# Designed miniproteins, single chains, part 27

Each design is a single chain, and the fold is of that chain. pLDDT is the mean over its residues in the fold that is shown.

## One batch from the design tools (miniprotein)

Design m918
Fold by ESMFold2-Fast:
Structure m918 (fold): chain A 68 residues (1-68)
Amino acid sequence: NAERFKKALEEAKKYAEELVKTTDLSPEQIAVRAAKKALELTKDLPDYQRNQVAAEAARYAMELAEKK
């Protein structure tokens, strides 16, 4: 379900934004946490979609954290 994918990705991105704002974690640590959050939110999706959401969340988190 594309809607579930989008919702999970948005939630994981928001989580990454909060970590960047409230913690001194490295970009790598924030990316790992965002990926784990995405996987937790998508237990009901096929593995290929779960991996895609996790990868996109991690990439977003890394870029966001590195910009600081």
Scores: mean pLDDT 82

Design m919
Fold by ESMFold2-Fast:
Structure m919 (fold): chain A 79 residues (1-79)
Amino acid sequence: LEEVRKAFEEAGKEMVEKRGEEIDPENADLFAEALSLAAENPEVAEAVVELILKAAEAKTGEEIKKYLEEAVELARKAL
């Protein structure tokens, strides 16, 4: 739990540092939803973190949205 939580904090910080100024409200909402759903579904937490890190490394807003939508979808399906 603590290790996963630390990974989320680091992934979130990386996203904000690399994309914070460029992230639009829709992507910000997707990011928050992915984190919230992953907290409810520990089984997919690591996969969600991986997708958030991919979004942070993405070069276009469309790619950022794609990875964040995949993270939300994955967490929702785990319910």
Scores: mean pLDDT 70

Design m920
Fold by ESMFold2-Fast:
Structure m920 (fold): chain A 74 residues (1-74)
Amino acid sequence: VKVLPDATGIDVISKEPLKNPVQLESGHTFSELSLLKHLKTNKTDPISKKPIDKKDIIDAGVEEALALMKKALS
């Protein structure tokens, strides 16, 4: 995941303007908060439905989501 602080556009999950944009390996950009909420229930890309690498989640700075995923998977 790459953090894109200057990215513009609309978040496809929330349909709101992008806030703290992050890009997944699929090339899709999401708001950090929307992605974090999605990762609390699924560790998959919202668009491609493919598994997200743990490294990608760390790179996005979503430590809270990572902790919740670890709980959900245990």
Scores: mean pLDDT 63

Design m921
Fold by ESMFold2-Fast:
Structure m921 (fold): chain A 74 residues (1-74)
Amino acid sequence: SPLEEVRELIERSIAEMKTMSIEEIDKLYERTNKKLKEIMSKVTDPEVALQMTKEMMRWMAEYESIILEKRQAE
């Protein structure tokens, strides 16, 4: 399922980002976004597309939260 692939990719990327430097996170974020866009571009079902949009919103929020936490850590 494309939705399951999106969810698994996001969860894996979030777990990896928590152990990385900001520079490593930026590279992972760009690579993950490219793969997510490729998966989402093949989806024609509007209901699945809406669920994928919600997963993307969560992914962006998690990314921003992790980056903010790391920038505040000294």
Scores: mean pLDDT 84

Design m922
Fold by ESMFold2-Fast:
Structure m922 (fold): chain A 97 residues (1-97)
Amino acid sequence: MKGYIGNAILALARGDFETAARYLKEAIDEFGLEKVYQYLKDLAEKYNNPFYYFLAAVTALLLGDEEEAEKWIEKANELGFPVTLEDVRRFAELVRG
């Protein structure tokens, strides 16, 4: 999990959303969606990093929890990563394949 998520964060920092989505998908395929969500939520709160909040929003949306996704989007925006619910939905579609 740590290596996949670390690679996803590095890809997001470069603006490479397709590579970031691929690494998130690999983490979900290996560890399961709920475990990946919990891991991202805990890291987002611990490190207060907008990229972790963005990935937490994506995984919350994939779990069907749009309200939690919107909460994490707000946190990402507060930290200078201006994303919308539509951006999160588009990224979730890349993760689904």
Scores: mean pLDDT 86

Design m923
Fold by ESMFold2-Fast:
Structure m923 (fold): chain A 100 residues (1-100)
Amino acid sequence: SSEELLEELKELLEKIVEMVKNKEPKEKILELIDRLEEVGRRIVEEGTEEQRLEMLKLLQKTLEEIIDIENETKDENIKEVLKYFKEKATELMELVEEKE
């Protein structure tokens, strides 16, 4: 269900931030970001307007947190992960705006 997808999206966003802060392996964080893209695209296609707007809000909030982490980090692997996250989050946000 689209409601279950939105809950999965919230959990994925929280887990990505946690793993980044804990400096977990790059490959594991990238796998979660790929899943985030899959779940996000399904919310865009299958979700209600309210669910798409909630996803947009969650992505914006997480993106701001990620930008703060990127500015503080000297770890090149973390920078690459955060760049990939920003790319995928921005693509999802643009897809939401195109649906309105």
Scores: mean pLDDT 87

Design m924
Fold by ESMFold2-Fast:
Structure m924 (fold): chain A 89 residues (1-89)
Amino acid sequence: SSIGEAIIEKVSEYLEKQLDYLGVSEEQKKAAIEAAKELVRKYLEGEISLEEFKERLVEHLVSLGVPRIAAEVIANELVEIIEEELEEA
Protein backbone atom coordinates (compact mmCIF):
# COMPACT_ATOMS: atom_id res chain seq x y z
CA SER A 1 0.00 0.00 0.00
CA SER A 2 1.10 3.63 -0.51
CA ILE A 3 0.84 4.26 3.26
CA GLY A 4 3.05 1.23 3.99
CA GLU A 5 5.64 2.51 1.50
CA ALA A 6 5.54 6.00 3.11
CA ILE A 7 6.09 4.48 6.59
CA ILE A 8 9.01 2.35 5.37
CA GLU A 9 10.63 5.36 3.66
CA LYS A 10 10.33 7.63 6.75
CA VAL A 11 11.51 4.86 9.10
CA SER A 12 14.50 4.18 6.82
CA GLU A 13 15.44 7.89 6.57
CA TYR A 14 15.24 8.44 10.34
CA LEU A 15 17.20 5.28 11.15
CA GLU A 16 19.89 6.08 8.53
CA LYS A 17 20.47 9.54 10.07
CA GLN A 18 20.55 8.30 13.69
CA LEU A 19 22.89 5.37 12.99
CA ASP A 20 25.16 7.65 10.93
CA TYR A 21 25.32 10.05 13.90
CA LEU A 22 26.18 7.12 16.22
CA GLY A 23 29.05 6.02 13.92
CA VAL A 24 27.54 2.65 12.95
CA SER A 25 29.28 1.14 9.90
CA GLU A 26 27.65 1.33 6.45
CA GLU A 27 27.11 -2.46 6.34
CA GLN A 28 25.58 -2.52 9.85
CA LYS A 29 23.32 0.46 8.94
CA LYS A 30 22.04 -1.41 5.87
CA ALA A 31 21.37 -4.52 8.00
CA ALA A 32 19.54 -2.47 10.67
CA ILE A 33 17.42 -0.66 8.04
CA GLU A 34 16.42 -3.94 6.36
CA ALA A 35 15.54 -5.45 9.77
CA ALA A 36 13.43 -2.36 10.61
CA LYS A 37 11.63 -2.57 7.22
CA GLU A 38 10.72 -6.22 7.90
CA LEU A 39 9.46 -5.35 11.39
CA VAL A 40 7.31 -2.52 9.92
CA ARG A 41 5.85 -4.97 7.37
CA LYS A 42 5.09 -7.53 10.12
CA TYR A 43 3.35 -4.85 12.20
CA LEU A 44 1.28 -3.57 9.23
CA GLU A 45 0.23 -7.18 8.44
CA GLY A 46 -0.92 -7.63 12.08
CA GLU A 47 1.78 -10.24 12.80
CA ILE A 48 3.36 -8.30 15.70
CA SER A 49 2.27 -5.54 18.10
CA LEU A 50 3.94 -2.11 18.40
CA GLU A 51 5.39 -3.33 21.74
CA GLU A 52 6.98 -6.33 19.97
CA PHE A 53 8.20 -4.01 17.18
CA LYS A 54 9.96 -1.80 19.77
CA GLU A 55 11.47 -4.74 21.69
CA ARG A 56 12.78 -6.52 18.58
CA LEU A 57 14.23 -3.32 17.11
CA VAL A 58 15.93 -2.36 20.42
CA GLU A 59 17.55 -5.82 20.72
CA HIS A 60 18.73 -5.69 17.08
CA LEU A 61 20.29 -2.21 17.54
CA VAL A 62 21.94 -3.26 20.82
CA SER A 63 23.39 -6.32 19.01
CA LEU A 64 25.07 -3.85 16.59
CA GLY A 65 26.68 -1.98 19.52
CA VAL A 66 24.13 0.85 19.85
CA PRO A 67 23.76 1.86 23.55
CA ARG A 68 20.43 0.61 24.97
CA ILE A 69 19.18 4.11 25.89
CA ALA A 70 19.86 5.35 22.32
CA ALA A 71 18.18 2.23 20.84
CA GLU A 72 15.10 2.84 23.03
CA VAL A 73 14.90 6.51 21.94
CA ILE A 74 15.20 5.47 18.27
CA ALA A 75 12.52 2.76 18.66
CA ASN A 76 10.14 5.21 20.37
CA GLU A 77 10.60 7.77 17.56
CA LEU A 78 9.97 5.07 14.92
CA VAL A 79 6.73 4.07 16.69
CA GLU A 80 5.66 7.76 16.58
CA ILE A 81 6.42 7.87 12.83
CA ILE A 82 4.29 4.74 12.27
CA GLU A 83 1.39 6.09 14.35
CA GLU A 84 1.46 9.54 12.66
CA GLU A 85 1.44 8.04 9.14
CA LEU A 86 -1.45 5.72 10.04
CA GLU A 87 -3.37 8.72 11.48
CA GLU A 88 -2.88 10.60 8.15
CA ALA A 89 -4.18 7.62 6.14
Scores: mean pLDDT 85

Design m925
Fold by ESMFold2-Fast:
Structure m925 (fold): chain A 87 residues (1-87)
Amino acid sequence: MKAVKLGEKAVEYGKKGDAEKGLEYAEKAVLEAQKSKDKKEAAEAGRLAREGAVLAMRASGNDRKLILRGIGLALAGIGISFEFGGP
């Protein structure tokens, strides 16, 4: 699924310390997951978007704008995983 691949890229860039690309791909993963008809794939994409956003926040240093964006995307990823995957 496209959303899972975008989530995997968010985690990849986050691990590399590229906060901007990590957040970009996390956002794309969230948007594609919301369009998905496959609940399991949407939940996995949400989980990966959360992981990538958290890693990107750690790479953001003291950039408050990147940190706040990462918090928003991490919460969105949690919401998708909860909605489609259950607790």
Scores: mean pLDDT 81

Design m926
Fold by ESMFold2-Fast:
Structure m926 (fold): chain A 73 residues (1-73)
Amino acid sequence: NALKAQLIEELSEALAHLTAGRWDEARREFVKAAELAKQLGLDDIAERVEKTLDMPREEQIAELEKIRKELLS
């Protein structure tokens, strides 16, 4: 479960950077989260995270919050 915990942490960090207006840092955390999701075999989650890179900020925040909640349940 270490990789899943890391994925949740990277998503939380991406959300923190997005809400603070740190776009470059948020983008780096998106990339890390997608890589971790692929390592976990969660290809659907990896694809959704990658798609957020091209979304408006409010949609990025909503999608990452949704993914994080799914991973916690």
Scores: mean pLDDT 83

Design m927
Fold by ESMFold2-Fast:
Structure m927 (fold): chain A 83 residues (1-83)
Amino acid sequence: SKEKELQEKLKERMDITQTLLAKQKEARIAEKKAELLGNPSLTQDEKEKLLAQFKEELDKEIDKNLASQKKGLEEIMKRRLAG
């Protein structure tokens, strides 16, 4: 059905976006980890806490981005289904 085709396209678009954001997240985490490892003034526990905080902020940014994109795509889909 037209609805199923639109849902499949929405899913594919979101899967692509999520994959790209996941790769970007991994790269940014690796960079932050390297930065923290290079700081001799930080203990291992402090490095882990700072890395965890950085991951939390990245997750919030990614979640907001995905939610915004999903909402936009769902609104377009509703308009197309309504005619």
Scores: mean pLDDT 82

Design m928
Fold by ESMFold2-Fast:
Structure m928 (fold): chain A 109 residues (1-109)
Amino acid sequence: MKVLVEVDITIKKNADGSYEVTDIQMRLRDLETGEWSEPVELDPETRERLAKAAQEAANDPSLTPEQIARRVGEEVARILGAKRIVDASGAELNGTISVRVVVEKELEE
């Protein structure tokens, strides 16, 4: 089954100026039916890897939100064994960086 995997990561700026991941959400879209799943819980190991990658990217002052999203997208694709990255977008508003990554994956069963 071919699916789109959407990963939404919220990163907030702490009072000391460091960035911290506060939320990670994942959902699937079935490309045959067009239906979105309910939010899927990430395995703790996968969540920790994604949080680390997002925090490291967000704490690099040379990166724009779009570049942060791209780096996170590469890590999402690697961890999930994705066929390709469909979209990677990032925006910062009032000390919150929002990252959305969409990858295409083929699920067996």
Scores: mean pLDDT 79

Design m929
Fold by ESMFold2-Fast:
Structure m929 (fold): chain A 98 residues (1-98)
Amino acid sequence: ATVTINAGDTNVTVPKGATAVITGSGSNVTLMPGAKVKVTADSDLTLVTGGGIEVGDYLVIGDKKIKVTSATQGETSSLATFKLPAGLEGTYKGFEKG
């Protein structure tokens, strides 16, 4: 299955085995581990996290590590934001501490 994330999209969930095609900056996006990512335009992506993610930590996509640019800890959800370059592709593997 393919899930397209366009500029201004919110509350999007990408399940394991689905491909997220990122065409613009989306917010409150949930990537399940094992989801595939394909970025077609430079985008700021805000992901829902389980918490404990801080600025300077990394989003792991394939063999690439993308730095967290902002992070918020919320009572019901926590968020982390990333600058994703056009041409980035790979399987989402989760987060790594910086």
Scores: mean pLDDT 79

Design m930
Fold by ESMFold2-Fast:
Structure m930 (fold): chain A 60 residues (1-60)
Amino acid sequence: SLDEVRELLESFGFTLDDAELQKVYDHLQKHGLSIEEFLEKYWAKLGSVEDLLALVDEES
């Protein structure tokens, strides 16, 4: 759920608003990925919330 995605991202230091969180969730649903699989796939490219959101936009 959105709350699970939020909690996991916050555990890695990413704090997202509701719109940013929805965007990440929609990307996960579109690609059939769990948040854990998404983070494993993109971990080396993540430095900030902005990097996370840019990857979601580019990969959509």
Scores: mean pLDDT 72

Design m931
Fold by ESMFold2-Fast:
Structure m931 (fold): chain A 66 residues (1-66)
Amino acid sequence: IEEKLKSLTTEQLFRVILAVIEAADSVEEAIKAMNMVVEAYKTGKLPDDLPERVRKVIEEELERIL
């Protein structure tokens, strides 16, 4: 998952960000999820406290993109 995130184009990265935003139950949750995806892309490592729900959304979107 981490290596797949690093290989994304800017457009593909925004698709993943939109997917986690759309899956969120609140604006606050959406902002947190977006920040986690951006941080993972920059550092090449997923946060240890990444919620399973957010991880599943990222995996599903990566499957559609790649």
Scores: mean pLDDT 75

Design m932
Fold by ESMFold2-Fast:
Structure m932 (fold): chain A 58 residues (1-58)
Amino acid sequence: SLGEKALASFEALLKEQPNAPLLVLLPRVEGIGPEEAAALDKAGLRSREAIRAWLRAY
């Protein structure tokens, strides 16, 4: 599913850049654009676990 691909992309980016801010990584996640990443941050999805949960449901 798209959510599985996005989650795998997110995990790969976290492994590559473990100290990078989430706002820098989110636009690079497969299926997430810069506007969508900004909307997720505004909605309060600022933790790795919250983003993982959202991507699993995506």
Scores: mean pLDDT 75

Design m933
Fold by ESMFold2-Fast:
Structure m933 (fold): chain A 80 residues (1-80)
Amino acid sequence: GESEDKGAAIGALSAVVGALKSGTKEQGIAAAEKASAYLKEKGLPVGAKAASEAVGIIKSAKTNEEAIEALENLIDSLSS
């Protein structure tokens, strides 16, 4: 349902933020792409879209810190 899809989106984005905090920008992109594909396969469109948007955010960010801030803002928007 909607709560499951939003929960999956928040979980996936939190995992991507974790990857960026402990690793490289490239690892964050890989995590986001993998999450998007997985959620799309599971029929969770909100989660899949959020993970896909995360890929774009990370690619556009100049630093991991900028990417993390933007992703945390996206997580917050999904929680409201």
Scores: mean pLDDT 81

Design m934
Fold by ESMFold2-Fast:
Structure m934 (fold): chain A 95 residues (1-95)
Amino acid sequence: SEILESLQSALVEAIENGDDESILAVLDDIDVVLDSLEPNTEDILSDETILNILNDIEKSLETVVSSSTSEAIKVKARDILDKIGVLYLKYAVLR
């Protein structure tokens, strides 16, 4: 997914810049995209390329949770991590 890859890159850039407003905006965009993918999750998570992009997003989100000084950012990042983790485990372990 070109959109997911672009969002992963945008998240890394926002983290490097340390701009809380930009980080929150990218996190919101990731959340919206994940919601749009949810009805097709079984087909999408069978794609190795998409799984790799989601794993990269998870790694970036873990960095946000560990390094951010903003509780609002940490809460949002944890919520997205939980969402990805549940989807990944639910569909990947059934393969």
Scores: mean pLDDT 74

Design m935
Fold by ESMFold2-Fast:
Structure m935 (fold): chain A 67 residues (1-67)
Amino acid sequence: SLEDTLFEVYKNGKFLGTFTGEELVAHLGPGVYEIKVDGKLLGTIDGDLPPEEQRRVLEALLEAYKK
């Protein structure tokens, strides 16, 4: 789940930190971010999206990672 997973966040190749899904949505500014878990790239999140849409994207990336 989003609260049980630490996401590694990058922007333009720069590591920004590790966050839970809730923390991530609260801290993203504008722009496109790369999301990794355990060093694996899951995809990207657009920080310009509303928080609810950012949560949906993050949940979809995490579900894809489990497969």
Scores: mean pLDDT 82

Design m936
Fold by ESMFold2-Fast:
Structure m936 (fold): chain A 83 residues (1-83)
Amino acid sequence: MEEAIELLEKAIEEVKKVKGDERKEQIIAALEKAKELVKEKRLDDAIEMLDGAIKVLKSSGEKYKKALELVEEAKKIVEEEKE
């Protein structure tokens, strides 16, 4: 799970680099919460939060492409750990 947390931290940093987007703080809050849920081993809740974040990132266009890739990789690791 350390790798998933590291990917989420990298995704948060990529989101922070985006300028002039009102959704930035909302996305950061969602990713921070997902990271907390992963640390608490609440993997089902973490996956649901990550799905919500992915939906917002996809709707936000090319600005968040790098963050989206990192979040999708983190979600895959969390899903593999649950199974």
Scores: mean pLDDT 82

Design m937
Fold by ESMFold2-Fast:
Structure m937 (fold): chain A 109 residues (1-109)
Amino acid sequence: GALGGLFGFLGGLFGTLGGTIGAAAATTPEALRAGVAGAIAGAGGAFMGLLGFLTGSPVLALAGGIAALTGGAAALAGGLLAGSALGAALGAAGLALGAAGLALGAAAV
């Protein structure tokens, strides 16, 4: 529960940072949409992951992991489309941490 929430929180933060950097670097509407989606989903994952960590709720940890995974994937895509290596790398880290949070949350449910 708590560990899954922590990974969802960290993954969500990395997805938010990667999405924001990718959106700022975006020169196309596609890259901008992917970066913004990554930032929003990452922020949701961070929030839900933090609540899962604080409450020990496996359901919130699972939800945070799913949102962080989605945000990281969108941030990675946005970073790649914008040509932002930093945005893509942060999105990839958010994806990996979100996946770990999802796996730990799912195992606890």
Scores: mean pLDDT 80

Design m938
Fold by ESMFold2-Fast:
Structure m938 (fold): chain A 73 residues (1-73)
Amino acid sequence: SAAAKAAALEKQAAEYESRAEFLKESGELMTARYEKIDPELAEKVRAQTQSEVDKLLKKAEDARAQAEALRAA
């Protein structure tokens, strides 16, 4: 059913959001460790982490939008 499909997408979105939060926190800890000894590596880790977080949040947003459309139909 549309309701079941919407619920599955909402769960998937929540999983992407949780993964993004974990990745952001892990990335911040990693950059903190490198910042004083290898600032160039710290910047690369920061940029890579931000890129991956942005991708996960976009997937979450897309899934939530699809779920909303299914519930509105």
Scores: mean pLDDT 88

Design m939
Fold by ESMFold2-Fast:
Structure m939 (fold): chain A 95 residues (1-95)
Amino acid sequence: MKEEEERKEKYEKAKEAMTFYDVTLSQLHPEAYEKRLEEKAKELGVEKEIVRKAAKDYKKEVLKQIDDFVRKTIEYLLENTENEKGRELIRKGLA
């Protein structure tokens, strides 16, 4: 039980240390991402397997939030696209 509590604390610490940059790196530069996870593990004093799991879970949560945001953005664009003023704002990247 105490060992599980320690692992959970390490997991939460690792997850808190994850950033959007780590998610981006995992998509665009997998090798650099793996190296960064090893560096994070050393820096945090956490086992690399825990950091890797935390990073994977963090990435899943971030991608879900991005998907939700993109869906909302598409709804907004679709609603405003039938309107010349909305279409012009979208075209100029001000939406």
Scores: mean pLDDT 75

Design m940
Fold by ESMFold2-Fast:
Structure m940 (fold): chain A 64 residues (1-64)
Amino acid sequence: SAEEREILRESLRAFVDAMNAHVAALRAAGQPLTRDSILEAVELGARAAREVRAKLEAEQRAKE
């Protein structure tokens, strides 16, 4: 559905934004990107995506 596509789009945006913010913070601090730092960025992105999905799904349910 259009709603499912929007939820996916916003969740992916949140994932990318959270990862980019973490990487940018490490670069600003002069910290090297390690395997652990990359895994941490992915975990932060996944968390942000889950939170946005949950919020949008709750908003969709509230309209029904």
Scores: mean pLDDT 86

Design m941
Fold by ESMFold2-Fast:
Structure m941 (fold): chain A 75 residues (1-75)
Amino acid sequence: MDKYYEALSKIQLEIQALVEEIRKMSLPEGIKKIEEFVKKQKDWAEKQLDKETTDRLNEILEVTSAVLKRRLAER
């Protein structure tokens, strides 16, 4: 439980930083940065966390990625 919420909190803070960075970027640059962010977080989770926690974080990362890409495209 604690590891999941700690990881989620870390990812949420990094998402806020990502949003600020992509705000100044073109759509293709922003999409590439979002995809690189998701890949790095998934790689980190697989190395540090158990499968169940990693699967839950991956679902959140995929949903977050889709939302950020949509918002970036709608600008």
Scores: mean pLDDT 80

Design m942
Fold by ESMFold2-Fast:
Structure m942 (fold): chain A 76 residues (1-76)
Amino acid sequence: MEAQKLLDEAREYAKKLGREHLLNLIDEIKKSGYVDEESLGVLAVTIPDEELRKKAEELANKIRKEKIPRQVRQPS
């Protein structure tokens, strides 16, 4: 749920600002069906929004502690 919300918010942000590179990155992560620490690290440095970046960092820390990637809904 948390990972899904983060990706959805980041995608909406990318769409509003016309940031195709970020949009493609998010879609590729969704297509994989998983969000891991590495994917969140790349996402965090790519997102210019401070609030979304903090959310990505927090989720990355949770995944790092648990060593379990999060499942996300693949695009239809």
Scores: mean pLDDT 77

Design m943
Fold by ESMFold2-Fast:
Structure m943 (fold): chain A 64 residues (1-64)
Amino acid sequence: NAMAEATKKRVEEQLKELEEIDKKLRDIYSKNNGVDTPEIKELEKKRDEIYKELAELGVTIKQL
């Protein structure tokens, strides 16, 4: 189905973006010993928005 194919592509795009956010968060955490920064908060907010969008598309993903 064209609708299913479009959803699959959107999910793949969101998963790639999540992976990039996770890499950035790990890099920042390793450099600042877990001290909260505006950049961390922005990345966490974006990650949460992607999780919400994936859930709306019928996909639930929890990554460590």
Scores: mean pLDDT 72

Design m944
Fold by ESMFold2-Fast:
Structure m944 (fold): chain A 81 residues (1-81)
Amino acid sequence: SAEELIAEGRAGLEAISRETGIPFEVLEAQLRRRIAAVGPEALAAEYRALADQAKANGNEKGAAYYESLARYAEGLALRER
C-alpha cells in the first residue's frame, strides 16, 4: 500500500539522519523539493539506479537507504493519483 511504502521510506530516511547527523526534517525537505522538481516516478527510478550502483560497489547500507527512498517516492506517487 502507499502507507506501507511511505512508512518504510521514512524509516530509511531516519536511518540516514542518524548516520550522517543531518536532521530528518532537512533530508525530508530536500526529498520533497526533488519530487516537486522531477516528479515522484522519475525520482523513484533515480533512487533505484543509485541503489543498484551502491550494491555493485559493495555498499549494502547505501543500497538499502536508496531502496527505502525509492519506496517513499513511489508511495507518494500512489497517494497523488
Scores: mean pLDDT 80

Design m945
Fold by ESMFold2-Fast:
Structure m945 (fold): chain A 81 residues (1-81)
Amino acid sequence: MLNAQARELVEKALDKLVEAQKALGEGNTDKAIELAEEAIKLTEKAIELSRAAPQPNEVLIRRAERLKKSAEQVIEIAKKQ
């Protein structure tokens, strides 16, 4: 169950990251930062839930960590504009 919940959070984080990248491309830096911060929160919760599972899903954890890094990059780029 925890890994299933973590997977759902990773999918939501990916959706938020895609929206953040679109906002960044449109020059809406404030919206890009907000959406990227939401993606980071979702990835952090997904990592926590997956690590707490009886059998941690290392592939899911690495996917969440990569999404978090991508969201952090969106924030960095948005702040430089």
Scores: mean pLDDT 86

Design m946
Fold by ESMFold2-Fast:
Structure m946 (fold): chain A 79 residues (1-79)
Amino acid sequence: MEELVKKAEEAFKNGDYTKSAKYYREAAQKALDEGNEKLAYFYESMAYFYEGMDALKRGDFEKANEYFDKSNEYYKKAK
């Protein structure tokens, strides 16, 4: 799981938001497999956030708003 988060951070540093989102979503699944639902919601929130950033980069403001809304929804569940 920690290695997946590091890969997500490295993808972000390289400007690859799609790849960063993919690694966070894989980390979320691993957290669920380990029984850590709150951590899974946090990583799912991060995945949606980076999908929103990718949508902004493409000029898709409608899709970006949808992804940021989903990110905030999962972030609230991570409490």
Scores: mean pLDDT 86

Design m947
Fold by ESMFold2-Fast:
Structure m947 (fold): chain A 88 residues (1-88)
Amino acid sequence: DELRLALGAAIVGAATLAALDALAEREGLSPEEVAAARERARAWVALGLAAAPELAERIRAAGAELAEAALRSPEEMARTFERHLAEL
């Protein structure tokens, strides 16, 4: 399902943008790695917004929740992502 793939990518992109500065500090990412991650994240968000612009607020909310989960643990991130993807 192309729509589901685009929405999943957009949620991950939104989460990446929300958590990027905190993850970069925690993991010691280089400026080049941060720039590349931000560019990919923006592209993923754009893909989802092009596919379903009416879901923009839900994508942002899901991304923010996923970012918080990712900063806590990878297991919580996976569960949060699966839940949001199932609700869309």
Scores: mean pLDDT 80

Design m948
Fold by ESMFold2-Fast:
Structure m948 (fold): chain A 71 residues (1-71)
Amino acid sequence: MVEKAKKLKKEGKGLFEEGKFKIKNAKNLNEILEGIGTALRGIGLIFEARMLYEQAGDEKGAQESYEILSS
């Protein structure tokens, strides 16, 4: 369970950063919307990781997952 949460946190962080990068480098509205969609997908995976860490009693893992969303 913790191993799955760790994988989701890593994948979610990657997508969230990719989405932010796409928004920052967007040249038109469609590219901004694509970046937003990618970032939202990353946020969803991080939220799922946080829930799995909480279910496993890993409060530190849950907190670290939440902190990614606030960056």
Scores: mean pLDDT 82

Design m949
Fold by ESMFold2-Fast:
Structure m949 (fold): chain A 72 residues (1-72)
Amino acid sequence: SLLEEALELIDELKEALEKGDEEKARELAYRIGKLMLQLSREERKEVAEYAKKLSEEVAELIDKGGVLVVTE
């Protein structure tokens, strides 16, 4: 599912940050953001909460680089 893919990318984002690969981390955050545009508000909340639980730095990068608000 798209939700599971987003959660897996968050795990990879944490690994990239731990390895100091800032460029890969930014690309992963962007990919997560694009997936979040296809998720429901509830699913996006799950992704954001998982990121915050995993690390503050991961949550911050997703918020800055990947979270776009689309209102219909």
Scores: mean pLDDT 74

Design m950
Fold by ESMFold2-Fast:
Structure m950 (fold): chain A 64 residues (1-64)
Amino acid sequence: SNEHAGLAAAVAALRAGGSRKAALAAYQAGVNGATPEEVMQAVLDAGGSEKAARAAGEALAKAK
């Protein structure tokens, strides 16, 4: 489900050292059916690191 994908992306962002804001951005993008690249961009736009963005995108891709 999109909720599962969004949660996986959010958890991955947090584990990679991302902020709550970055994790929330990953979750919202994932729940809305975003692509891995869109989730990565959402994390970056929220002030997340490249590491957090990459982790979130990879987790979303695996959850689909």
Scores: mean pLDDT 86

Design m951
Fold by ESMFold2-Fast:
Structure m951 (fold): chain A 89 residues (1-89)
Amino acid sequence: REALLETLMSVPGISRELAERLLREASPEEILRLSAEELAERIGLPEVQRVLVEGAKVAVAAYLGYSVDEISELTGLSKETIRLLLGAL
């Protein structure tokens, strides 16, 4: 849990409070499965920027050992966007 929390906090713009809320309100599998909009609703923060939620999804998937190709399939994000987000970690 702590290592995953630190991974989420390494995403630019994700605070400790946002990372803790994500892990409290959603499982890692739910973070990957739900859309960015569904995740924002699940955590009760509809004002959370889509890019932060997308960054969280990529960080969780990378932490779980998924490849760029698998993350693209799971999240619907382009491989280029995923590589950019992973480069920020």
Scores: mean pLDDT 74

Design m952
Fold by ESMFold2-Fast:
Structure m952 (fold): chain A 75 residues (1-75)
Amino acid sequence: MEEIEKLKKEAEKLKEEAKTSPDTKKLLEEAKKLFDKVRQIQMLLLQHRPDAALKAQIDAQYEKFLKEIKEIEEK
């Protein structure tokens, strides 16, 4: 669980850095990779202990993050 939160924070940090960086695309790709890893770990945990509400929350967080990345790429 602690590792998931650390990866989420790093992904958010890279996303914010991408807004002002000349390496926007590279930073957004790294942020997406970290968030994809977070989702993979969370889905593995759900296989062990299924929780429909937690799955819905994970899916919503992932969709929001992807939308934010797309908005930064379009600027």
Scores: mean pLDDT 78

